# Ledger of designs, part 104: designed miniproteins, single chains, continued (3)

Each design is a single chain, and the fold is of that chain. pLDDT is the mean over its residues in the fold that is shown.

## One batch from the design tools (miniprotein)

Design m11607
Fold by ESMFold2-Fast:
Structure m11607 (fold): chain A 102 residues (1-102)
Amino acid sequence: MLDTLPKETKELVEEIFEEVRKAKPKSVDEAIELLRQLLQESKDSLRAATIAAVLTIVETAKEKKEVKSVEELLKRAEEALASVPAELQEKANQQLKAGEAA
């Protein structure tokens, strides 16, 4: 599933998922709070953006009651991220286009 992502983004997603798994959160809420902490501690913009994307996906999945465990939450994030590169490419192109008009 992550094979559709750029290598750098795929490695960041795998690193974030490993950090969540190593912390062994007991609930979806604990996993989300851990992701928020990782976002606050991130100094790299690409890492911060990747964590923010994962957070948005997992918070949405929790609100819709689509996930019951940490593993289901991470699987849902992985599946959703497979479609994110196309949307991010379009949004990045729109931001670049706006910047060129300055």
Scores: mean pLDDT 68

Design m11608
Fold by ESMFold2-Fast:
Structure m11608 (fold): chain A 65 residues (1-65)
Amino acid sequence: SAALAQEAGRRGKAGEPASEEEAEALKRTILDAGASEEQAERAGRAVLEGDGEAFREAGHKGLGG
């Protein structure tokens, strides 16, 4: 759901680990928006780990956000 994806994004930005369900919702939302599978996997992994910097990197190609 959109709410789960939004919560995953919020947790990722805050450096808080998201649940697996929230991470999967985020990946689905990214794919539905036409992004690559690689981008979706990077974002999902970053939010599961609660790594705010990795999440920022997943939103952009390469380093820096």
Scores: mean pLDDT 74

Design m11609
Fold by ESMFold2-Fast:
Structure m11609 (fold): chain A 84 residues (1-84)
Amino acid sequence: SDAQDFVDTLDLNKDGKITYEEFVEGMRKLGIYTESHEVFILGLFRQIDKDGDGVITADELAEYLRETRGVSDELVEGVKAAMK
């Protein structure tokens, strides 16, 4: 899916798992991580991190992006625009 392409871009270790550090770094590369977005990015990660262990799977992120259009559409479109 389109969301999976976005997730694969954020998975820096290429192990199917995304740490908070990888998530933040991905957001920075997209130009999304700013001081005004710090709380938003943390809240977003916490919503996806169902187990609260500080790690999300690539599948969990892709599912969240697919289901949550309001907060994910800009992220997905931003990645697609940057890649093309």
Scores: mean pLDDT 61

Design m11610
Fold by ESMFold2-Fast:
Structure m11610 (fold): chain A 61 residues (1-61)
Amino acid sequence: DPLDQGLAEAGRKLRDELGADETIRILVNLLKTGNPTLIGIARSMMKGLPEEDQKRVEERL
């Protein structure tokens, strides 16, 4: 899915610019909003991150 791939790349770029800890914090906040659109965006962005970083997001939920 082109949108999914674009969001995954955006997540990767965000990690490169802000670092893993800040990216994880942002994604956790989006996942905790209760908003289906923001949750979907965060889930797609997570696919661009290393598995270890994805696990760190899940552990904070």
Scores: mean pLDDT 84

Design m11611
Fold by ESMFold2-Fast:
Structure m11611 (fold): chain A 80 residues (1-80)
Amino acid sequence: MEELKKKQEENLKAIDEVFDEARAWLEEHRHELTPEQIEKARKALDFVRERAKEAVEKGIILDPETIRRTVEALFEQIKK
C-alpha cells in the first residue's frame, strides 16, 4: 500500500515536470508559432495530462519517457 502510493506520487511528479517543460518550451518559442498552433498545443497537453493523471490514480504507473516522446511527437505535428 505505502509503496504503491509512493510510486504514484513520484510518477505524478515526473509527469507534471514533463508537462511543465513542454509549456515552458511553448512560451519560449511563442514567436515561432501561430496563435492557433499554441492553442492546439495547450489543449492537447491538457487532455493528455488529465488522461495520464487518471491512469496513475487508478494504479497504472506510466513511463515519463514515453509521455515525453508523446509530447515531442505532438509538437512536431503542430509545428509542421
Scores: mean pLDDT 79

Design m11612
Fold by ESMFold2-Fast:
Structure m11612 (fold): chain A 84 residues (1-84)
Amino acid sequence: MSPEEIIARMRELYEEARRIYEQLMANPNVSVRQKVVAGMHLIAMGGNLLVAERSPDNHALLERELRTIERILEWMQRLLEQAQ
């Protein structure tokens, strides 16, 4: 993937994470602690995206940031599934 493609993918994953976060916040089966942790992860994901956008020539950094975002999103998805 080009740097532009990696950053575009990170943005798509961040938008998906925001959508899932809204669902987690609205779900009464998700504990206050889990909601706080999800919010902290969403903030971290936004920070990773910002770092990636400012360092597009650092391919190794882009790949690590993408992997971190993918892992956070997967965790949030599983949390939402378990709360059903």
Scores: mean pLDDT 84

Design m11613
Fold by ESMFold2-Fast:
Structure m11613 (fold): chain A 58 residues (1-58)
Amino acid sequence: GPPSIGEVVAYLQEQMAKTGLSGKEVADKLGEKLGLKPTTAVEDLEVLGKAIELGIEL
């Protein structure tokens, strides 16, 4: 099923710590890898969820 909010938050914090990027920059870079362009906070969460499901990292 889709990742929980806790899983999304943990993943985002890990990617931010690993890269030094902000949460928005992480969502944007993952979006580039997925062929998506998030413009809202909801779309940022959708990109993060898809990245987790596909095992994509920065």
Scores: mean pLDDT 82

Design m11614
Fold by ESMFold2-Fast:
Structure m11614 (fold): chain A 73 residues (1-73)
Amino acid sequence: MKIEEIIEKLKERGEVTDEQAADLKYLIRRLDLPDDLTEEQVKRIIEALKKNRVPVPQEALERIDETLKAEEA
């Protein structure tokens, strides 16, 4: 639930669109990302979505998640 709160805050700041927020929530759920993702990690995933004309494919998001975990480990 904290991930959804971070996404909503970013949407309120105008950093993401409603569609990007919905897509990110859907992808996070499908990827089984940890509930303790930091705001920085969520922002990085959103930035990847913004850079793509279409939503980032699941494979790319999994790679992003692994990269973020590796940086913290």
Scores: mean pLDDT 64

Design m11615
Fold by ESMFold2-Fast:
Structure m11615 (fold): chain A 57 residues (1-57)
Amino acid sequence: RVAELARRAGLSPATVSRILRIRAADPGASTAEIAEALGLSRRAAYEALTRIERALA
């Protein structure tokens, strides 16, 4: 569930939901593309993706 994943990753549910929607529409979406779509720095997007990946492990 998005809310549980967000809690484990230490991110807002809105951020996690948007990242998952972008990846569902474009599985090849880069960190830079996700950062631009969310209005985040590339560093912030990278940290968000890393936290989500660790929460899924």
Scores: mean pLDDT 78

Design m11616
Fold by ESMFold2-Fast:
Structure m11616 (fold): chain A 78 residues (1-78)
Amino acid sequence: SEEEIDRAADILVKMLEGEPVSDEEIKQAVEILRSLTLEEAKRLFDKVAEKLGLPKPNLTDEQLKEAKEGTIERLESL
């Protein structure tokens, strides 16, 4: 859902800016990421880029799949 994508984006921005992320936030973001289609994951990463003031990534479906999996791994390593 849009609300879940927004929530995951907020958590990912905190992680990327080096802000502390709680165990519950990690769990929420991982659960959301695992549930997303590639189209929804694209919207998530576009929102993250927008919140960080970065240009939207021009990712292929394969790169998007890898970005999704890599982001989950990064969250789980926190």
Scores: mean pLDDT 84

Design m11617
Fold by ESMFold2-Fast:
Structure m11617 (fold): chain A 70 residues (1-70)
Amino acid sequence: LEEKLRELEREYANLFTALGINQAALDFLKELGYPEEEIAAVERTVADLQGRMDKLEEEIARLKKEIEEK
């Protein structure tokens, strides 16, 4: 259980890093006035990463609760 929690936390950290990079890229593209199609592609990537992180956060919270309720 504890090992699985560490694996999920590592996955969350990786997604957080990817989200930060894509969010920075999105802000940069918007500032420079890149085409909407390129901006929309990065926005879709950001939304996907956010959704994946939300689900992972729920699983991490569930496992943490299970560890404490032993």
Scores: mean pLDDT 81

Design m11618
Fold by ESMFold2-Fast:
Order: sequence, then structure tokens, then C-alpha cells
Structure m11618 (fold): chain A 88 residues (1-88)
Amino acid sequence: MKKKIKIEVSGDVLNPGVYEFPEDKTLREVLQEIGLPSPLVEGILDIKLKDLPKTRTLTFTVYFEDGSKGKLTITPTKDGYKLVFEKL
């Protein structure tokens, strides 16, 4: 059975909460599942959850097709990651 990663989601998302995703799921697929407010632009980082750093916080700017943008912060936790999305 594939390993699952726990993601604690908060911020400006449609569906905040605690999720479990397969470790081979990409960051883009996670963002779609948690319901970001605008369609994602093609080419957003296809980093798999298993390839995310386990010892440092990552911060990305995400751009949407409507021209809006947001800040995505990913922080390692004991069981996976905390994901915070802030609309800019």
C-alpha cells in the first residue's frame, strides 16, 4: 500500500481541514482538491508530496488565470505538512 501524507489546510481556501493524500500526488493536485478560489495556471509546480523538504518551510507564489495571485506556505509536521494559502 502506498504511503499517505497528512496535510493540514488553512487560509483562503474553499475546503479547509485535514486531508490524507498519497505521497505520489503532486502539489497541483492537492491545490485542486482543497478548492482554491480561481482556476490554476498551467505549469504550477508538479512537485510530488514525497519530494517536499522535511526540515524547512517552503513558500511559493501561485498565479491564477484571472490574474490574481496567492502565497502558498508549506511547513513540515510530524505526520506530513501544514499548508496555508493567503490570497494576495
Scores: mean pLDDT 74

Design m11619
Fold by ESMFold2-Fast:
Formats: sequence, C-alpha cells, structure tokens
Structure m11619 (fold): chain A 56 residues (1-56)
Amino acid sequence: MLYKAVKDFEALLPTELTLKKGDIVEVLKFLGDNFALVKDKEGKVGYVPLSYLEEV
C-alpha cells in the first residue's frame, strides 16, 4: 500500500530509510504502532516512523 512522507525524515540508524517530504513509499510491513518497513521508488528498504507517513 502506498504512503506519502508528510515531512523530511533523516535516518539515524543503518536500518532506517531517509525520506524527503512528498516521497512515495510502499509499506511492506507494520512494526507495532510506531514504525513501518517501507520500500522507496529506487528499491531501498528501511524503517520509518508511522507519524511521518500518510496513506495515499
């Protein structure tokens, strides 16, 4: 399912994915209530806080 970044997110851990506001990502899995495992348009995979994403 496709989600849009509502603000810039800067990865602090190697398992996280850096996003810019407006980036479209595919959610692969939800991790609890706080994080999602996402894939960007370039095929990079990483964790992003759910509060930074909105469904499109």
Scores: mean pLDDT 83

Design m11620
Fold by ESMFold2-Fast:
Structure m11620 (fold): chain A 58 residues (1-58)
Amino acid sequence: SKEAIHLQVVIDMLQIARDTSRYLIRTSPRVDKQQLQADIAAIEAEIARLQEQLRQLE
């Protein structure tokens, strides 16, 4: 369905954002690592929520 496709796209975008934030924590001395860790936790929680919604649509 279009809704399932849209949810998958949003999940993919959130995974990219999460992986980018993880990369910045490892490689950049200038970033707010505490804020990025909080952002990663929030993104992972949202990914889990959306993956459960996607599972219910399939």
Scores: mean pLDDT 86

Design m11621
Fold by ESMFold2-Fast:
Structure m11621 (fold): chain A 94 residues (1-94)
Amino acid sequence: SDEFLEKVEKVLLGMLARILDRLTAAGAPQSERDAVAAMASATGKRLSAAKTVEEILAVVREFAAEVKARFPEAAPIVDEALARIEELAREEKE
């Protein structure tokens, strides 16, 4: 569903903004912010190719795991976003 994908993308953009704000506040180097942007770009391409709710969830879960592995301090932000996306997926299936 295009509407579901748009809602998922909105949640992910909000998550990314919060992570980037935290990295900036912590004085993280530009390379860390560039890494987040590169991961987001790759994930956005995969989301655009996804055809089902299940495929979108698989991409989102893989992205969440990758972000948490690289930035463990962002785990609460990532987990909140993932929980919201899983809620949206449940609503889409009903």
Scores: mean pLDDT 83

Design m11622
Fold by ESMFold2-Fast:
Structure m11622 (fold): chain A 83 residues (1-83)
Amino acid sequence: TLDDVRARVDRLAARVTQVERDFNAGRLTPQQVLDRLAAIDRELDRAYAEARTLSGLEASILLAQLAAIKVTVDLLRRQVDKA
């Protein structure tokens, strides 16, 4: 449902924020960050698949939010690769 996808988007955004905070605070090694980002990528793929079965403006907004989360994940991965 739309509510299920919205809740999943909110949880994914929170998880990415937490990974970034823990990495910046020195609580996660580069490898631990990469492992957590890989898990987030798998959840993003599932959320995309579900969101694509939905129609209307709300589904389009959720897809855009998932795309924004994916960009943040990719940026964090690049930062870790340089560390």
Scores: mean pLDDT 84

Design m11623
Fold by ESMFold2-Fast:
Structure m11623 (fold): chain A 100 residues (1-100)
Amino acid sequence: GPTITLTAPASVAAGSSVTVTATLSNVPAGEKYSLSIWMRKEGTDEWTLLAESKMAEGDLTLTATVSGLEAGATYVFTALYQDEKGNVTEGASVTVTVLP
């Protein structure tokens, strides 16, 4: 099956934006997927959709940029992909700490 990766900086200065990149690789020929990137503040259970791709064939890259994050807080980012049948696969999560 395809491989999903997610990259983000480990920390950012207060007032800075965070750019997160999801990559879907090794997509089998003839299969279509969509990517999405989600964010949650650590200590909460509320997920926010940051970016979503259209359903497409082949390898995909999706980028989200978020600003206005709380100084001193930690945020969890995750990426997932969905096939044409509605099956969702969750990728690895990354954490970003906003400096005080």
Scores: mean pLDDT 88

Design m11624
Fold by ESMFold2-Fast:
Structure m11624 (fold): chain A 85 residues (1-85)
Amino acid sequence: MSEEELNDEVELALLQMEFAIAKKIAEDAIKKGDKEKVKEAVKRLKELKERLKELLERAPESLQPEIQELIEEVEKEIEKLEKLL
C-alpha cells in the first residue's frame, strides 16, 4: 500500500460522505416542498458524479468497482430527484 493508494481510498470515502450529505439535503427539501433546495442537491450530485469519474480514471483496478457502483447510485439519485422537478 503506497501513499497514493491511501489518498485514493480517502478521496473515495470523502465522496461517499458528500453523497450521503447531498441525499439528506434532498430528502429534507422534498419533505418541506422546497424545489430550489432540491435543484441545489441535484447540482451537488452532478458535481460529485464528475469528481467520481475523474477518480475512476486514475484509481487502481482494486477500487474501480466500488467507484463505479457509487457513480451508478449517484446517477439513480439524480434521475429520481429530476423527476420531482
Scores: mean pLDDT 83

Design m11625
Fold by ESMFold2-Fast:
Structure m11625 (fold): chain A 81 residues (1-81)
Amino acid sequence: MVVLSPEERAVLDAVLKEMIPELSPELQEYAEKILASEDEEERHEIENKMAELAAKDPEMREQFERMLARVTAALEALRAA
């Protein structure tokens, strides 16, 4: 598990907000729950459930992978600055 700094978390939250309209309704619900949660443990559990749900459907898996790619790119850009 990657431990995020407060600034990295803010970047992740910004990417999630931007991606929500592009996600299926089921993934949108989980993304919104992550954004609403201030507890690290709860956020991690929601992320795991979202990943598990995505694994059950090829389209949702692709959406989840695109989201992770954007989050990763944004975090790498932040860390490089």
Scores: mean pLDDT 77

Design m11626
Fold by ESMFold2-Fast:
Structure m11626 (fold): chain A 86 residues (1-86)
Amino acid sequence: SMEKEKLLKEGKELIELANTALDYGVNASQKLTGEEQKKHDEVAEKIMAKAREIAKTLPPELRPLAVLLAIQQLLEEGKALIEKAE
C-alpha cells in the first residue's frame, strides 16, 4: 500500500509540475526570476534537459517545438505512473 501511494504521489506531482510550467511559460527569463520557487526551477530544468536533446535531432527552425514535446513527455510519464498505481 505504501508503494502504491508513492506512485500516485509522484505521478500526480509530475503532472502538476508540468501544468505549472505551462501556466508560467517555461522560459529562461521566468526561471531566472523564480529563485525562491524551487519547484518551478526543478520543472524548468527537467523540461530544458529533454528539450535540449530533442532539439539536437531537429532543424534549427523547429527548435521551439522541442520545449512543447518535452512538456508532453513529462505529462505522459506522470500519467503512466498514476495508471500503474491504480
Scores: mean pLDDT 70

Design m11627
Fold by ESMFold2-Fast:
Structure m11627 (fold): chain A 76 residues (1-76)
Amino acid sequence: AASDAAAQRLGELGKEAKEIIDKLRTINPELAEQAEKRVNEAFTEAGAALNAGDYDTAVRIAEEEVKRLKKLLEEA
């Protein structure tokens, strides 16, 4: 189902975000703390969209945040 696919994708993106934050923390702990706060906010918003049945929005929010996080790691 679309809800199951979206929930699974959010879980995958959340794990990826955590891995990137863990890497950032070894390079720049202050930047990692800022990134973690932003990721938590984005995934809270994505979770709210998922609960509202807006699966496309939920996945998009999470994907955009992981993309930003990857760019931040490359620039760190």
Scores: mean pLDDT 85

Design m11628
Fold by ESMFold2-Fast:
Parts: sequence; C-alpha cells; structure tokens
Structure m11628 (fold): chain A 85 residues (1-85)
Amino acid sequence: SRAEELRRELATRLRFYRDQAEDELTKRAVAEMLAIVEAHPEEIPEEARERLREIARWLLENAKSALGKAAGEAVLEALDRLDEL
C-alpha cells in the first residue's frame, strides 16, 4: 500500500540519519524514532505517530546540527503524508 511505501521510505531515511549522525543527542533521537517505525512494519498507529511527532519537534528545537534538524523535518513531512491517506 502507499502507507507501507511511505513507512519504508521513512525507515530508510532514519537509518541514513542514524549512520551519519555524529552527536549523541541526534543518534539517540533518531534511534528511538527508527525503533518506533520498525516496530510497526505494516502501518504506524496514531499513538506511535504522536510519539514520532514529539521526538521530531524536539529535534527541530534542540538539534545543533543540520543533520539533526533534517531528521526532524523528514519525520514530520512523512507523517503529514501518512495523515493525508
């Protein structure tokens, strides 16, 4: 389904951000978001989407690196696209 494709794309992007992150703050936040996404291989339930939004918003406000901010933005964009389905 389109939702599975968007979830898979998000998981791939989060793995990239995890592997490229140099600071502990970004590594931990991205790892937590990735774990949530990977725990829901077919569809991310609303409660999990809310947790992802919380972490992503926190990253946007607190990340000092461009990579950390990009990870937060990517998650919020992916969730907005999922919410439109």
Scores: mean pLDDT 86

Design m11629
Fold by ESMFold2-Fast:
Structure m11629 (fold): chain A 89 residues (1-89)
Amino acid sequence: MIQEMLEELGEELHNNEKLSKEIGEYLKKKAVKVKEELAKLDPASARLLQVRAIVEMAVLVAEKLGREDDAEAIRRLGEELLARLREEA
């Protein structure tokens, strides 16, 4: 499940202080931009943007940790989730 992948990525991130700091700085910049865009969107579009941002962040963490297979799996699961959310709208 995607939750298990995120937990494993979180543990590796905690063990790599330099990588954790670099990803943290990137996520702070992304969070500001996402927050500004969320303020402009309707609730359905805001949900899609939030899910996309979470998927993009998880993919970045996996790539930075050298877990290319996990990054690809997260991208696929994210696309499936986004497609399902669009069908609900």
Scores: mean pLDDT 72

Design m11630
Fold by ESMFold2-Fast:
Structure m11630 (fold): chain A 74 residues (1-74)
Amino acid sequence: VPEVAKKAATDVVNSALAQGRLPSTEEVKKAAREAAKKAGQEISDDELDNAVQSAMTEALTKQARAALEARKAK
């Protein structure tokens, strides 16, 4: 599964969370697929679905950690 697809999915999830909404699988897959094409990698929709689920978990973890680090840096 392309790493660039997971990174793009994470970015979309972060943007949606910043707006106070949950992103749909389709909008996250759209961003991930675009990134995969730019990297010259062809992947299936099933592979994209698995990648976006992982990216959603990663994005939430990174946001929580970044918030803690920012508070500690005061």
Scores: mean pLDDT 71

Design m11631
Fold by ESMFold2-Fast:
Structure m11631 (fold): chain A 80 residues (1-80)
Amino acid sequence: LLRFDPDLLAVVQRYIDRDVLTSDELELAIGEYIIDNKLADPDDPTVIILDPELARVVGKERVTGSELGRAILARSTRVE
């Protein structure tokens, strides 16, 4: 189970009403956020154009899916 910092939690809370998630639940929540906000680059589906909220968390405006996943996991803490 993973616990998030408050800034990342504000993004995830739109899709999941829990503070502690599995990595799979996190991946699904972020994927849904990307789809709902149309953040995928239409010319290159491997690139995600981050909105201001995710860009603040990640520190970049454009990332690959794997880079986004790594950045988000780096801001979470494992809870036992």
Scores: mean pLDDT 69

Design m11632
Fold by ESMFold2-Fast:
Structure m11632 (fold): chain A 96 residues (1-96)
Amino acid sequence: MLDELIDKIAELAGLSEEELEEMRKEIDRALANGEITEEEAILELELVLIQLTILKENKDKSDEEKKKLLAEKLRELYEERGDERYKKAAEELAKQ
């Protein structure tokens, strides 16, 4: 699952090999430090994939409108799944 999500993110975002390696290192560090479980890592990658999908589908929209759409999608996922990580991600977007 992790590798499949990483591959989709790389394809959708057009990530360089260096950026992809940096993302993998960040995940590995968080897992090694016990800051995140494998399931939480999967959720964080899903959040990145959702963000990139919205950015790609809404390329012609303003950054403000894209952020609004992303925050709305994250709130919907929180309501569906009840995971606090979706709620926190939506709140962090509202601060930016």
Scores: mean pLDDT 74

Design m11633
Fold by ESMFold2-Fast:
Structure m11633 (fold): chain A 65 residues (1-65)
Amino acid sequence: MDATRATASLLRVVAAEIEGLIELKWKDGELEVTVRRVSPEAERAIADAREAARLLGRKLKVYLS
């Protein structure tokens, strides 16, 4: 169940990356999200990334560009 929810959250984050809203990087057990454009869509992607990181027991780092 947790793996399924984490996967769903990650798929939504990947969709936002494909749209160019964010850049996603996995590094040393941490999830890094760079926001390309500040928007409600990017805020939702950050929320999904935070949930995925929480379910996977990993840290989330968010950067603005």
Scores: mean pLDDT 75

Design m11634
Fold by ESMFold2-Fast:
Structure m11634 (fold): chain A 70 residues (1-70)
Amino acid sequence: SMEKRRELILEGASLGVKIISLSVEILVLKKQYQKETNPEKKQQLQAKIKELQAEKDRLQEELEKIEKQV
């Protein structure tokens, strides 16, 4: 239905914004990682980057599924 298509387009747009936001956050953390000299803090930054990358990948898979339905 046209109503379901509209809902999917809006959900896709919302996911797109979240993916962009996560991409920016990951970029900032990667830049912090490059400047960090403390090994423990570097390890914490790496763990945070990995967590955010996994979340971004999950949202990208959801967006791809929506795009295939539109």
Scores: mean pLDDT 88

Design m11635
Fold by ESMFold2-Fast:
Structure m11635 (fold): chain A 78 residues (1-78)
Amino acid sequence: VDALTREAIERIREADERARAAGATPDVPGVVRSMADEAESRGDTKLSEQLRKAADSLPEDASAEEAIEAVKKAGKEA
């Protein structure tokens, strides 16, 4: 749980850094959904459900900071 939540935060930060270097907005909700799929594939159904809820609650133009907070909350709820 904690390791996968930490990995999700790192992937969000990497996506943000790459998008900023390109002058673009990162698809942060997409990254969170990908991590929900990863949690499900590892058998962590509770974390997968919480990460999907987090992704669905984020606006399409969500900041990396907003997504990181949502992921941290999802990890605690799982």
Scores: mean pLDDT 78

Design m11636
Fold by ESMFold2-Fast:
Structure m11636 (fold): chain A 89 residues (1-89)
Amino acid sequence: AVTVGPVTLSVVGGQTRATATITASASGEIEVTVLDGAGNVLLRATVYISGAQTRTLTFLFPTYQTSVTVVARDLETGDVSTGTATLTP
């Protein structure tokens, strides 16, 4: 199983920075997709997690984003978890 915990969004040097906490219950590959506020894919990456653990992932986008959705899919079980963040003024 996989769960998406806290997601945060900030602007750093004219780029949008998103951070997401991903927790996995077992070893396996997790597909992480980051969507913009309109549901367009900004990034898709596969992360291998060894054992039951929590990881924080950071993504940088050259475009200004006011909201992002992070979708984590466990490729071993098919479980999906989602987290969303909006830019704080």
Scores: mean pLDDT 79

Design m11637
Fold by ESMFold2-Fast:
Structure m11637 (fold): chain A 64 residues (1-64)
Amino acid sequence: MITGEQIGKLMKVMKELGIELGQKPNEEQLKKIMEETGLSEEQIKELLSMSPDEADRLGVQRHL
């Protein structure tokens, strides 16, 4: 399961690369995210495919 710390690192890397939740990263961006977070390609794709509302429920709460 993806931890809150890993989600925090994912958000940081996505911000640096200009990627939003729901946006598909290219191969280079995906490799950078994997390097920074330690997440697998499948975990990253799953997290990025979720809606902002679903991401918030899973601990990506930026407005709470």
Scores: mean pLDDT 67

Design m11638
Fold by ESMFold2-Fast:
Parts: sequence; structure tokens; C-alpha cells
Structure m11638 (fold): chain A 124 residues (1-124)
Amino acid sequence: SSLLESSNLPEWLKEALLKVFEHLKKEKNLSDEELEELISLLLRLLFEPQDEPMTYEELLEFYRRLAELLKKIDPSLDVDPDDLYDISRKAREFLLREIEKVVGKEAREELERYLRERRKREFA
């Protein structure tokens, strides 16, 4: 619930993500616990530094659970649970789409730029 407050993200991005997560809590057919888990997994995938590498087993469980929650929140994403790259792409597209819907197109473009710049500094 306070994951955003402890993150080293720009204030505009924290504000945008908070609005998206509040919207998802009202509109999506997930339990509060499942939504908080999805938020935690999305933040770790897209915004957290990879300072501590996961074991192979931890990595597989991370992606398995992320795929499960993405399919439940948005079946139209058609996530391939056996393709880690597809899960990663669909997770990013889900968040970008929700940012655009809730905050606006300019916020989506800023998020895309922010994620691109972070990837230039991170290995994977």
C-alpha cells in the first residue's frame, strides 16, 4: 500500500501511479490483496533496480504470478504464460494503457521516456 512512498521515483510519476492504482481498485475485478500484489510485481519489474538478482526459481515464480494476475485483470492482453518476454511486454503495455486512460497521453509519453532511460542504465 505504501510501496510508492518508499520508492525513489519522481513525484509526478508517484502521483500518476497512485491515480492509476486507485482507479484499478474501484474498476477491476481483483481482490484488494491481488491488486496490491499486482502493483508490487509491476513496480519491481518496471521501476526497481536489479541490485539483488533473483534465483532462476524465484524469477519463474515472479513471472508466473505476474502472468496470472495480468490475465485476471485484463484477459484481452492474451499473455503467454510460458514466454517471460511476452509477460514483460504485456505488463508494460498494461501500465502504459492505464496511465493514458487515467492521467493522459502526455503522462504515457513521459512514462515511456522514463522507462527507456532506466533501461539504458540497467542490464535487463
Scores: mean pLDDT 77

Design m11639
Fold by ESMFold2-Fast:
Parts: sequence; structure tokens; C-alpha cells
Structure m11639 (fold): chain A 91 residues (1-91)
Amino acid sequence: ALEEIRKLMIEGLDYASRGDFDKALELFDEAIKLAEEQIRKSEANGDYETAQGLSNIQQEMIDYRNFVETAPASQAQDLAAALRKEMEAQS
């Protein structure tokens, strides 16, 4: 379910924006796992548009995890706050 995955991503971004990266990464890992399951189900049903959308969101979560590991904490927090605001505006 796309909404469930987005909710986990928004929660993860909220924790990251507050500097709680351990909790943020835990939530992103849960969202990535759910995205993998939903991508497989969507592809099995011939819903390639939904599968692609989920793959894009999954990749964004992976990219942010990598950014958190390599970037200064202040930049990771600022990016998380900006991404969360954009996702909430589109939900």
C-alpha cells in the first residue's frame, strides 16, 4: 500500500529532521521492505505504473539513507525537513 509506505517515510524524515537518525533508518528499512513486497504484487498484477512509482520511492529512501551516512548531520537534518514538508503537501 503506497499510503502506508509514504507514512513510514514521512515518520522517518521527521525523526531525521530532529537528529534521531537511528529511528529514522529503522523506519526507512521497514518502508523499503514493504515497498519490495508491494512492487512484486503490482508487477504480478500487471500494474507496472504502481510498481515503478513504488520503485522510485524506494530508491529515494535508499538515496537518503546513503546521504545520512556520508553527509554532515546538519545537512541531513535540513534535507529531511524539506523532503518531509514536500511529501506532506502532496499526501
Scores: mean pLDDT 81

Design m11640
Fold by ESMFold2-Fast:
Structure m11640 (fold): chain A 90 residues (1-90)
Amino acid sequence: SLLDKLLEKLKEKLMTEEGLDEDEAEKRVKELLEQWKKQNLTELQQIAQLMKLLGYDPKLSDLIYQLDLAKQKGDEDKVKQIEEEIKKLL
């Protein structure tokens, strides 16, 4: 999933930029996910937070926001279009 790919990228970033080992990076990612679950963040809100942490273009955050709106409205065609645009930017 997109969430799983971004979580793996965050783990890699923590290891390369913050000098954490693999176990420390996994622990940090799990703690972050548990915190977001306690805050009742949706999967799309978690994706938006990961994009910000990974330093992706603000345009990608706008696409995530539009995806959330499309899902709330039940616009399945718009959801598919936005998901494909997001995949192209990753």
Scores: mean pLDDT 80

Design m11641
Fold by ESMFold2-Fast:
Structure m11641 (fold): chain A 110 residues (1-110)
Amino acid sequence: SENVKKILELQEKQIELLKEAYKKLKELGEKGDKNAEEAAELVEKVIHYNEVLIEVIKEHPDAIDALLKMQEEINELIDKAKELAPEEALPLIEKVREINEEITKLIKEM
């Protein structure tokens, strides 16, 4: 469906932002920011979960309930990362959250 194409484009953009956030958080963690180190681990989990979601949506785009459950789990991880993130990384994580809400809306319209 056309919504699948739009979701995959948004996921690609989201993964780029997540990788940028991960790099910043790892650099801050190496300088002794414990919260940044923990936020980096959560962002890495979000990247992995999104890679799994991409595979599921390509092979099973009709599995709407499963896709929405995966989005809920991803949102929980993003929100936890936001709680821990220092101000330098926070805008990137907030943008990731906005994109994830758009992806969720598109899945609901499938």
Scores: mean pLDDT 88

